# Designed miniproteins, single chains, continued (2): the designs that were tried, part 23

Each design is a single chain, and the fold is of that chain. pLDDT is the mean over its residues in the fold that is shown.

## One batch from the design tools (miniprotein)

Design m4764
Fold by ESMFold2-Fast:
Structure m4764 (fold): chain A 96 residues (1-96)
Amino acid sequence: SMKKKIRELVLQIVGYRISAIGAMLDGDKELATKYIREAIRKIKELFKLVAEVDKEETLRLANEAELLSRQAESVGDDKTAEEARKLSEEMREKVK
């Protein structure tokens, strides 16, 4: 079901975000960037499912992408930071 798929994606995003924080606390920038990229990938997947039907969830994802952009920048992954920033902007434009 769509509801189950959305729930699974939300939990995966949370899991990757927690893993990225753990890696950052350990000083493992390479592992942190891997988990940040996976979280962004799952946000893109969830955005495709909710963009036309759930403005509130789309805005929540925009906020998460912005936070991931700042986290990517803090670990020196400027390319991933820019990708997440653009994704956040795209999601915010979608809910206008």
Scores: mean pLDDT 88

Design m4765
Fold by ESMFold2-Fast:
Structure m4765 (fold): chain A 72 residues (1-72)
Amino acid sequence: SIEEMVEKIVEAAKNGETVELTGVSEEEREKIIEGLRKAGLVVREETADLPEGHLVFRPVPNSAGVVALRKG
């Protein structure tokens, strides 16, 4: 579920760990990012050389920040 994905990303970010998701739709991406922001994370959206449907959440050290990377 989206809620479980959000919880996983929040926990990983607290531990300084990157989360990679595959097969993510645009609608699911938006819901995940909304859920992260509601959980108190500052999400910055960026593009990278990623396959279609891939989404990467990279934590910003010593902050509530996460970089959400998608295909650009």
Scores: mean pLDDT 84

Design m4766
Fold by ESMFold2-Fast:
Structure m4766 (fold): chain A 61 residues (1-61)
Amino acid sequence: SAADEEFRRRLAEIVAEYNREAQKIDADYKAGKLTPEEYQAKRRELIDRFAERVRAAVEEL
């Protein structure tokens, strides 16, 4: 259905954004721009945002 196609598209966008942000956080940590505590906090925030975006996409079905 059109709803299933839109959901797949949104999910792909959510995954792509997660991967881009994860790579940036990892790069910043490796470059010494983040402490271990800041790195853990940013990774948790990213996971929480990912979960929220997936939940919102499911609710639009």
Scores: mean pLDDT 87

Design m4767
Fold by ESMFold2-Fast:
Structure m4767 (fold): chain A 100 residues (1-100)
Amino acid sequence: KKTYEEILEEMEKKVKELLPNLSEEQQKIVEEFLKKAREILKTTKDPAELLVKLKEEFIETENKLYDLAIKNNESLEPVDEVLKVVSEGLSELAELYYES
């Protein structure tokens, strides 16, 4: 089975494929999330704490992306696609924790 690092790397790869569909400001928010997620993975030893911190960063990122898209009257479709990929990656991380 995959490690936490491998799941995060696959999530990052899929997200990067979707970045060209986002505005420059939205891309920066997503890239900051990926950077923070990587840092959380490196600094957090407890898998339960890791999942909580990643979920909190995901919620903050989702709120920032929706607020920006609404403010700029931009389509939510590209944002929803990125958020779906991240959500699926985080679900796979949670599954690995419960299977351990």
Scores: mean pLDDT 83

Design m4768
Fold by ESMFold2-Fast:
Structure m4768 (fold): chain A 84 residues (1-84)
Amino acid sequence: SIEEAARAFAEKLVSLGVSEEEAERVEELLLKVAEALSDPVVREIALEIGENGVTEEKIEAIREKAPELAEALELLYRLRKEMA
């Protein structure tokens, strides 16, 4: 299920050194993103981001249509940058 996938991802983040508090927030945002992906337009943009990578410009482009998805992508982008 989407809930199980979000939980597994959060547990993986903890194993990589992310705090339990931050991982819990990521889990919550992933569940909100899953709800936003019920919109076909949002889903199309998310697929493009998945194929071509996440940038700040793409996060801003999606913010108007799906602010929860934009917040989740911004968090993931920041976590990736800090883990590099």
Scores: mean pLDDT 73

Design m4769
Fold by ESMFold2-Fast:
Formats: sequence, C-alpha cells, structure tokens
Structure m4769 (fold): chain A 70 residues (1-70)
Amino acid sequence: ALSVLEQAFAKYDKDGDGKLTKAEAKKALKDTYGVTPSDELIDKFDKDGDGKLTLEEFKALVQAAGLLYN
C-alpha cells in the first residue's frame, strides 16, 4: 500500500514522469498537510535545477518542513 505522501505525489504527478513541478508540490502539501512551503525551500530540494522534484526530493522537503514525525 502507498503511504499518504506517496499517494499525494502520484495524484499530482499528472504527466507521469515521476516528478512534481513546484506548483504541483505546493498543491500536494497544501491539500495533504494544510501548509504551503516557500519557493526558496522547494528550490533547495530541487538538486538538479530542472524546476521539478523527484519522489526522494519531495520526501526530503516534507521532512525538512516538519510535516513528518521525528
């Protein structure tokens, strides 16, 4: 079974490329956790600079934002 985080990622990965755009990542976090991360925080986790986040980068962003249990 997919976690809530993985389900949110899959729901907003509308082009099926295994990545979320910055806008899709913001919507996923707002709808799932009720928070909107800053553009600067998202850009910090976009390690390849393509304007998109992989699932691993998205997980790291969610943890850094304090949305996962420690």
Scores: mean pLDDT 74

Design m4770
Fold by ESMFold2-Fast:
Structure m4770 (fold): chain A 85 residues (1-85)
Amino acid sequence: MKEKELEAAKKTVLDPENLEWLFENSSEDYLNRLKQELVDSGLTPEEYLEKKYEEALKILNEGGSFAEAVKIIRDAALAKYLAEK
């Protein structure tokens, strides 16, 4: 049940229109931090998103907030968007 809600949130944050809005409404410092975190991971953009999704699921299953889990996926999706742009 929680996994289905998180999967729906992942689809929403991966929407190109939503990613473009986040890009336009985020500070350059924030965007640069997200890009650097992906580079520092040594993973491909796809692998990075998958790893962060698993981290978000773990946090949610361990009693973390849904908002915290969604933020992790959103930040990872935005980092992937920036790396592929």
Scores: mean pLDDT 81

Design m4771
Fold by ESMFold2-Fast:
Structure m4771 (fold): chain A 82 residues (1-82)
Amino acid sequence: EQAEARAEAARAGELLRRAAEKAKALGADETAALYAEAADRLLAAAADPSASAAELRALIAEVDAALQAKAPAMQAEIEAAL
């Protein structure tokens, strides 16, 4: 289970890192920074051998909730950048 949770965190982090690079390329700097911060947190946790499966899943849920709360502002910035 720890290995699966770690793989989930790593995958989420890699996807967010790519999303951050795409947002930055569009000029959506605030959205890019939010995705990059979330990616860094998930990738750091995935690389931490002391992180438990529960801690990794809690972080994934926290990141998802935080990004969902900011989704309207991020969408508006992306639309303005296009």
Scores: mean pLDDT 84

Design m4772
Fold by ESMFold2-Fast:
Structure m4772 (fold): chain A 55 residues (1-55)
Amino acid sequence: PYKIVVGDVEYIIEGEVEEKGDKWILPAGSKVIVEGKEYILGTDVEVPKSKVTKL
């Protein structure tokens, strides 16, 4: 799993992420946990590697 922090909110991403240059790609269908609630991504999301921590 991976952690992304945006402002004061932590997002936990379960599963695998794709590495693409200086970014991580969170593929559509990935499970994201925020504030104890689960969401499924409807589309691919790009995130800078500097904002992502491997758990």
Scores: mean pLDDT 76

Design m4773
Fold by ESMFold2-Fast:
Structure m4773 (fold): chain A 62 residues (1-62)
Amino acid sequence: GAAEALEGAVRAAGGTAAVPAALAKRALDHSRQGDEEGARRALLEAGATEREADAVLQMGGF
């Protein structure tokens, strides 16, 4: 699901942050609206660094 995909992308970017399902859903909802900043904010709330969030968004195509 979305949580596993985002968690995998964070880990691939060198992060160790676990992406809770609720925050992954929020990021996905923002992605469907084309809201990259909303998706970034959700990742930061999950404990990702700004650099990790940027890498995840680039990999995910958000």
Scores: mean pLDDT 62

Design m4774
Fold by ESMFold2-Fast:
Structure m4774 (fold): chain A 76 residues (1-76)
Amino acid sequence: MREATQLALQASVALNEGDYKKAAELAQQALSLTPDSNLQFRSTLLRILAKAYEGLGDTEKAKELQERSDKLQREA
C-alpha cells in the first residue's frame, strides 16, 4: 500500500511536469500493487492514468479509463 501511494504521488508530479509517459507508467505500477477490493484508490489511479493518456493524445483510452474510474467511485 505505501509503495502504491508513493507511485501515485510521483505519477501526479509527472502529470504536472508534462511527462505523460512517466505518469502512465507510474500509475499503472501503482494499480498493479493495489488490491481489487480497494475501489476508492483504484478509482483514483485510473483517473491519473486517464489524464496521462489524454496528454499522450490517446483520447479513446483516456475516455475508457475515466469511465472505469467513475464506475468504481460509484461502487466504493
Scores: mean pLDDT 82

Design m4775
Fold by ESMFold2-Fast:
Structure m4775 (fold): chain A 57 residues (1-57)
Amino acid sequence: PPLLHLLKGANLYSQKKYVEALKHFDEALAIQPDFPDAKRLRELVLKEAGEEILEKV
């Protein structure tokens, strides 16, 4: 269920495991693309991880 991926991602985010948190939010969005909480938390991870993980576009 997408909600379980959201909860796992949020738990990983609180542990500063940004890459694993991002993966779970991506899984939630793959199941339910219109999931505002998953989109919001995904963006939050990308902002926080900007110092740990280089952003490249």
Scores: mean pLDDT 75

Design m4776
Fold by ESMFold2-Fast:
Structure m4776 (fold): chain A 97 residues (1-97)
Amino acid sequence: ELEEERQRIIEGAKKLGLDPEKVANELAVRFTAANLQLAAGDFLYEQGRFDEAKAAYEVAIELYEREMEIAKQLGDDKTYERAKKNLEEAKKRLEEV
């Protein structure tokens, strides 16, 4: 799953003449950071800390949008669609705050 994602990113980067390890690591870091912010937002929301939850969701949205941009450049449709779904989820969470 994560290993398959890494391989798709590496293949896409190679086709574009980019450094595949740098691109794969950069996208993995952004994916992890976005998921962490989404989870932090959910935790803060459950604690009634709505302003902080909103801030965390806004950061997650920004990170997922950057992930979508990179995936689009790589031609990685699966990573793009995953980031898009996560972005839609983060936006729904933000509307609840």
Scores: mean pLDDT 78

Design m4777
Fold by ESMFold2-Fast:
Structure m4777 (fold): chain A 81 residues (1-81)
Amino acid sequence: SLEKIKELVEQLKAENPNLTPVEIIKRIADEIPFTVETVKALKELGFSIDDIIEYVKERLKERGLELTPEQIAELKENLES
């Protein structure tokens, strides 16, 4: 739900106004499944595609995986659609 994600973003910002966009996305993903609907909601709330990609890169890095520059470009193109 967009409303639920919006409320969580507002709560996180109120608790710590120094959180970066990527840190907010990470905390949201800890509570809510990171689905295409969650990505759409984050975009509607003003999160940049670059912030979303940076979060994805960090999560994959935690699993010992790295995106190639070509894979990053493809992901960015798909998110811009």
Scores: mean pLDDT 80

Design m4778
Fold by ESMFold2-Fast:
Structure m4778 (fold): chain A 57 residues (1-57)
Amino acid sequence: SEVEEEARRIEEAVVTGLSTGDLAGAIAELERIRAESTDPRIIRGADRGIAQLRALQ
């Protein structure tokens, strides 16, 4: 489903940021996913990912 695909994109962005050390790039991708989504679950997932990555900076 679209929601499941967007949730996977969030997880992939977080994992990629952590693996490469490009936290700023990962945050930017999560902010884009958040802005493009209308699903509250995806918005919350992106917000959580952003908070997690920002805490590591």
Scores: mean pLDDT 84

Design m4779
Fold by ESMFold2-Fast:
Structure m4779 (fold): chain A 83 residues (1-83)
Amino acid sequence: SPELEQLRKELVELETRRLLLQAVVETTRWVKEEMLAKFPGNPAVEATVARMEANIALLEAEIAELERRIEELRRRIRELEAA
């Protein structure tokens, strides 16, 4: 069905976006830990780390929204496949 094909394409797009954002979060966490380890007590590094933590929180919120959309798409696909 054309509707099923379109929903499957949208699912792949959202799953890809989620994986890419997860990779960015993981990389940012790694960079944050490395900076803190190499420059303990440096105020400029602490300010950069605070910005990174804020960015991680925003990305995690976006990932959570993508996960909700993915779940809804998977539900719709299952319903159409069962019909």
Scores: mean pLDDT 90

Design m4780
Fold by ESMFold2-Fast:
Structure m4780 (fold): chain A 60 residues (1-60)
Amino acid sequence: MKVTKEQADELIEKAGLTDEERKIAEPIVQLLLRRGGTLEDLEKAIETAKNMVEIKKKLA
């Protein structure tokens, strides 16, 4: 089943993303919504955004 915008917004809110994590997750979330991704795909996108911010923090 395709994830809805409402489900995506709820998941992002529950995940408590920082502004940097949101900026990385946003393009992926939009792609998933357009292509009919699942809620599981969304959860993986959020986890990826968090991991990418952590990597950037280590490089700074």
Scores: mean pLDDT 77

Design m4781
Fold by ESMFold2-Fast:
Structure m4781 (fold): chain A 78 residues (1-78)
Amino acid sequence: PLESVRDSSESAKRYAEQGKYEEAARYSGDAARLAERSGLPQEIVRMSREAKRYAEQGKGEEAARYSEEAKRLALESL
């Protein structure tokens, strides 16, 4: 579960950096759902939801930063 959240967050970050905001929103949304269903810290869920929100607004730099933070928190939980 943590590895899946990490991988989804990494994909979301990469797509946001490429300006592919629909893909970034999809992967950050997946990370949020996986984190919530797995009972991971609320901070990971929150960062992933913020990444999705910014990606949906076309704010790639913000979306990438929040996805990176979600990834860092998931790695810290391993």
Scores: mean pLDDT 84

Design m4782
Fold by ESMFold2-Fast:
Structure m4782 (fold): chain A 55 residues (1-55)
Amino acid sequence: STAERLKEQIKRLQENIAWLQKQLAASTDERTKELLQQAIKNSQAQIARLQELLA
């Protein structure tokens, strides 16, 4: 079902955010930190949109 696919996408995005957060914690480069923070925010916004579709 569409709901199952959306839930699977959310789960994959959550796993990706966890990985990005680990990269951010390990990074000392300011530019890399900014890119990782932006990627995390973009992925979180995508999860929020997908969650609204499930509500």
Scores: mean pLDDT 88

Design m4783
Fold by ESMFold2-Fast:
Structure m4783 (fold): chain A 88 residues (1-88)
Amino acid sequence: SLVERALKALDEGNYEEAIKLVERMLKNAQAGAKYGTEEAAKHFQKAVDSFQKALDAVKEGNREEAKKYLEEGAKHMQKGLDALFNAP
């Protein structure tokens, strides 16, 4: 997954790769927020907020905060996808 690749890049100190991967996840979350159903879009917007904070943390060299926000963003992305396809 993009999250696992970004976490690996952070562990390896490859911040340039981590930035590129987080930017890809941010764009995916933004698309979900713009084009998803109302319920799904709420979750994707939370993913946008979390991935933006992760991106800021990577740029500041704050690996621990970046990992935290990447994991939070991934959870919100999954909830958005679940709302689109698997929600009751």
Scores: mean pLDDT 85

Design m4784
Fold by ESMFold2-Fast:
Structure m4784 (fold): chain A 73 residues (1-73)
Amino acid sequence: MATDLAGMDAIGEVIARGYPALRAAPPEQRDAVREQLIKEATEAGVKAGLPKDEAERLATSAVRAVDNELASR
């Protein structure tokens, strides 16, 4: 579980740093900001010891959660 905790913390930190940019982005730029944030969060998770596939899934889910909030009307 230590690897999962470190990976989640690393992913969360990257998303927290990137969230203001994602929130401020207009819809047409949001795809690029979201993709970049997922990439950076995935890399942080891998560095923290997560397998790439798991880091990518966790990063995607976390970014998608904030993206859904921004897309809601």
Scores: mean pLDDT 75

Design m4785
Fold by ESMFold2-Fast:
Structure m4785 (fold): chain A 61 residues (1-61)
Amino acid sequence: SEKNEIVRKLTLELMRKIADVSGKFVSYRQTKSEEDKKALEEALEELKKTLQEIKEIINKV
């Protein structure tokens, strides 16, 4: 169904974005650089978008 396809895509996107945030968090922890901080903050904002989409699906009644 269309809902199953949306869930599959969001699950894969969530896993990818979590991995990206994790990697950038490790990098920032090691370097403490402003560049790595910005990269981490941008990755967190991208993850927040996917989490918001999941939240909207759950709250769709």
Scores: mean pLDDT 84

Design m4786
Fold by ESMFold2-Fast:
Structure m4786 (fold): chain A 60 residues (1-60)
Amino acid sequence: SQIQQAQDMLSRLNQGAPVTPNDIQWLANMAGVDVSTIIQRMADGVKPIDIIQDIIDRLN
């Protein structure tokens, strides 16, 4: 499920694993935005874990 995929990413990143290009692609798809938008949000200081949490909250 999409919630399970988001939770697995959260767990991995909270353990200090790096964000991968596949992670960015998945986040872009789930948020309904371009990959460049996710990269820009992270460059602006939005944490990847916060982006994932927003997706989980949207999926309920």
Scores: mean pLDDT 81

Design m4787
Fold by ESMFold2-Fast:
Structure m4787 (fold): chain A 69 residues (1-69)
Amino acid sequence: MSDEEIVKRLEELVERARESGNQEVIDTAETIRHQLLQLLNDPSVSQEEKNAAHERAVRYLEARLREAE
């Protein structure tokens, strides 16, 4: 997955968090997006590590969104 695709997917998850109206989930999603953007800008991190971090972030956020319902 490209860095641009990762960013787009994270923006979509942040938008879903905002739509939930749950401030804790929104704050969590924004924090995760910020952390992953920092990881994407690290030249020592491989594409495999970036993809794995993205997959973990998506699973975590989707679980938090489900709990907020």
Scores: mean pLDDT 78

Design m4788
Fold by ESMFold2-Fast:
Structure m4788 (fold): chain A 55 residues (1-55)
Amino acid sequence: SAAEEAALRAEADAWVERTLAFVRKQFPDMPEERLEELRAQLRKAAESWVADRLA
């Protein structure tokens, strides 16, 4: 359902943001360009996770 998909996407988005916050805390000197690359990779993983949950 649309509501279920929205809930899963919200959960996935929260996971991406928590993961990035953790990475920033552990590697404070990491270049912003690398963080942007990581965000893209995490977003791709999040989309795959949502798709698998809706299958």
Scores: mean pLDDT 84

Design m4789
Fold by ESMFold2-Fast:
Structure m4789 (fold): chain A 66 residues (1-66)
Amino acid sequence: MMPSPKELTQMVRDLFNESGGSLTHRQLADAAGVSVSTVSALASGEVDENMPEETRRRIYEAILKL
């Protein structure tokens, strides 16, 4: 099941909180194949309701592999 845009934003925030700074925005961006600015926006709590489904899936799969 793929997360909603709001759930994805929360998952990214939880991931960086739980990593204690050991995980960088660039590392998640490279793993997901997205820009660092996209990861930074999600980590700051931005909810992008217009984000393409394929982009959300790529970020979600990257989180699951970390």
Scores: mean pLDDT 82

Design m4790
Fold by ESMFold2-Fast:
Structure m4790 (fold): chain A 95 residues (1-95)
Amino acid sequence: SHVDVEVTRLSETTFLVRLEGDGDMGELAKEIAQHLRERHGAVYQMLKVSKHYAEMLVRVPGLTAEQLAEEIRAILEERGHDVTVTVSEDPNLKL
């Protein structure tokens, strides 16, 4: 199945992660968040959840948006998903 991932850097340590695709995006987002917690000590907050869409805030110091995006891609590809990843910075939300 195909998953679209958007990683937006909001600050030095805080990212908005959005998932959209076929299947249970809420469960997939939770699995990604648990992996990031175990590997990097990340803290997360779910903002929006539906079957085909999930949006979460992730606080993970020491990673760039590109590094976080690549790690999410790797997790999803290991689970058999085709992945498109978009990386951006929100210029209005930098702290």
Scores: mean pLDDT 84

Design m4791
Fold by ESMFold2-Fast:
Structure m4791 (fold): chain A 101 residues (1-101)
Amino acid sequence: SSELESIKHGMRLAAESVEETGDAAQAEKAREYTRAVEEAKTAEEAEKEGGKMAAFLGDEEMEEEILKSPKRARIAAGATEGLALMSRSALRLEKEAQEKA
């Protein structure tokens, strides 16, 4: 479905953003979550697995690295925006990115 492809695309953008931070361990974790989403056969499965990435992006250390770059924060926020199950941390990152824009 179009929704499934949108979620997969958003997850790829989030993983690329994490990779650009230079934190190899965080990048590996992001790739693991992205792989789980890529293996999803329905939008519902992808959304559930994507929720784990949204929670991960809301982690305090990852949040600091993303927020150092407004561009990266916007990419991360956009990647989670299409997920029905967004963590409070992911929504907070989006709000903070908008306030700094």
Scores: mean pLDDT 58

Design m4792
Fold by ESMFold2-Fast:
Structure m4792 (fold): chain A 92 residues (1-92)
Amino acid sequence: KEEDLKLAEEYEELGKKYEEQGKYAEAGKAYADAALFYLRAGETKKAAEAFRKAAEALKKAGNEVGANNALAKAYELEGKLEKAKEYEEKAE
């Protein structure tokens, strides 16, 4: 839906602002929320990109488990199932 795309873009912008402030945990959450709204809008490629941004922010926050979970979701959306499984196992 058009509303879901707008929300995804707003959360992505929020994530970028949190990164600029050095608030990497908050940035990771915002990017993950953006990815979920992109999925609701049917924008699978943009959702995967947003999960990759979430993973990068979570790594900077020291949240390795969260980063690996976000990467697993990104790889799953990209059809890279072996990579998705690898990062899902690393999150455990």
Scores: mean pLDDT 85

Design m4793
Fold by ESMFold2-Fast:
Structure m4793 (fold): chain A 92 residues (1-92)
Amino acid sequence: SLEAIIRELLALEETLKRAAELIDAGKWEEAFRLLAEALGVPVPKSHEEALRLVHERVLAILGLEAPAEWSAEATAAVAERTAALGERILAA
């Protein structure tokens, strides 16, 4: 249901806000650990991996397929698509 999707997206947003606060404080390891725990995945090894895992979670919540290969172009396209869809959901 739309309500379930909104609840999961809000929970993810709260986690991302906490991770961003840790990153702003220079606590990257703690931020990655928080994301890993919240997403139920292994601790990411890089910022690119952390971003990919977040995008995969957003796609899963929305019921959308992940790209077969996570290139920089595919990652940017997913980010743009999920941001546009997020705005659309909030406008509904």
Scores: mean pLDDT 75

Design m4794
Fold by ESMFold2-Fast:
Structure m4794 (fold): chain A 76 residues (1-76)
Amino acid sequence: MEEAKEAVEKFLKDLKEAEKYLKETGDKELKIKFYEHALGLIDQLLENYPEAPEELKEKLKEEKKKIEEELEELKK
């Protein structure tokens, strides 16, 4: 549980920091590649750490939805 919690919390923190940087860039292709990679990492975290706290799994699913919506807009 501790390992799962730390892995998920670290990912969420790193994701938010990277999103701040990407929001300032005009590089649409870089944003698309970043978000596609982030979606893959979220799926891996959910598969590898099913025992993670439900609150953290909900945050991952919520973040996944936001990223999917962002990718839809970037690909328009």
Scores: mean pLDDT 80

Design m4795
Fold by ESMFold2-Fast:
Structure m4795 (fold): chain A 92 residues (1-92)
Amino acid sequence: MSKEELYEELIKLLDELQKLILENADLFPLSRAIGLSLRVIGALEDIRLNRETIPEEKLQKAIEGAREAIRGLKEGDVDAFLRGFDKLLSSL
């Protein structure tokens, strides 16, 4: 997969993740759900501004983290969500 395709995939996953955090706010205290959503928005902005400088290996790890976080939210598995979210943010 090209680096450009990895960027597009990550942007799509971050958009889905932000929406799911807000839709599943009942899984968290409201203040935490808002904070997590803002962190995803920040990551999206950083990726858009620094698209050319993020290594492919970091993009792949971020994609894996985003997918795990999305799966966790869809399944109501808060621990899986938190692990995926940490992997996502620590990769960027």
Scores: mean pLDDT 77

Design m4796
Fold by ESMFold2-Fast:
Structure m4796 (fold): chain A 69 residues (1-69)
Amino acid sequence: GKEEAFEKIKEILMEKGGLDEERAEKAAEGLIQSGGDAHLSRAAAGMAGKDTGLDEEEVEELKELAVEA
């Protein structure tokens, strides 16, 4: 559900993206809140990937998790 997607996105951003907990929480919240709007979800995922240095595949995974939430 939404809570599990949030925790998984936060973990990816912290462990693979190198974000601290506060930054990861804000990014995960933005991705999940945008999941109902494909354009906002895409923009949010792109910004998160740029900020964290995640690769294209990891950014796409974050986008899919946000949409499924």
Scores: mean pLDDT 67

Design m4797
Fold by ESMFold2-Fast:
Structure m4797 (fold): chain A 61 residues (1-61)
Amino acid sequence: RAARRAEALAAAANMSPERRRLAGEIAGTLRAIGDAIDEGIARRKAGGELPEGDVYGEEIE
């Protein structure tokens, strides 16, 4: 492993450890939500169930 990269990350996280941890958790959650939505859309399109867009009038978040 590259210790220098770990040191660079520690320097970038010169904020309190708690704040850095919270930022990482929020970023991770947002990424997971995005990935889940993307996979769901890809699955439906691949299955031929939905061509594109919402024809029922309103999108679901």
Scores: mean pLDDT 62

Design m4798
Fold by ESMFold2-Fast:
Structure m4798 (fold): chain A 103 residues (1-103)
Amino acid sequence: IASTIDTEVEYQAGLESIDKAEELGEKGSPHLSSAMLYGAMLRMAGDYKSTGDLYERIGDVEKSLGDNKGAARYYRRSSEYYKLAGDEKKAEESRKKAEEAEK
């Protein structure tokens, strides 16, 4: 939709938000919510690779906080976006992470 968005700035802001959520050790923190918003902005800009990277990192945080089902959900979304980006290796890696998180 918006091809002129600076996706690198949004991607870095999303990563910083994830790092803050991980630092605080809280699920559903405002920082994690901000990371999800940046992921949505990246998706709307058509940057599916960065969207996949961001959702995979969100999944890693959810898993570290004990929400394995939440982690699996984000890993599956990450896999879908990597597939849209043409990154089949990353898509398969994220799909396997989702399967392992739900075991």
Scores: mean pLDDT 79

Design m4799
Fold by ESMFold2-Fast:
Structure m4799 (fold): chain A 91 residues (1-91)
Amino acid sequence: MTEEERRAEAERGLALLEALLRLEEDEEARKKLREMRELVERILAGEDVEEARRRLEELAAELEKRLPELRAKIEANPEEVRALLEEIRAA
């Protein structure tokens, strides 16, 4: 994976995190999603990349318990999620 590929992947990740933040109502999950967004932004800036990746993996593992709930929200609002993703990607 090249640096350009990593940046494109991180940008897509930011768009997905933003969409999830708009759909998530749980304050604890929202806090973790915001932290993940900040970590992705740090990776894009080239700051503390290794540490940011480790922390991102830890947060992803912690959110595994909430994945079924997040998936249910996406499934319940597929049109809203698609609209949000298109809007974020177009911006």
Scores: mean pLDDT 68

Design m4800
Fold by ESMFold2-Fast:
Structure m4800 (fold): chain A 68 residues (1-68)
Amino acid sequence: MEEVKAEILARSDALVARARAQGLDTVAANIERHTQGLLDALERGEITPEEAKAIHDLYLADVEAYMA
């Protein structure tokens, strides 16, 4: 679980840094909000680590496509 949380955070941090470098502060804030929501759901046991990773992967792919 902790490894999955660390991976989610690291991937989000990288994309947030990219968004901020492009001046996309709202996009960066949205990534941070999404990430926190996933981590909170994991802590509450509402989703599995595997589900959280899959949801996060899909979200990041959509954001990366938007920033391309």
Scores: mean pLDDT 84

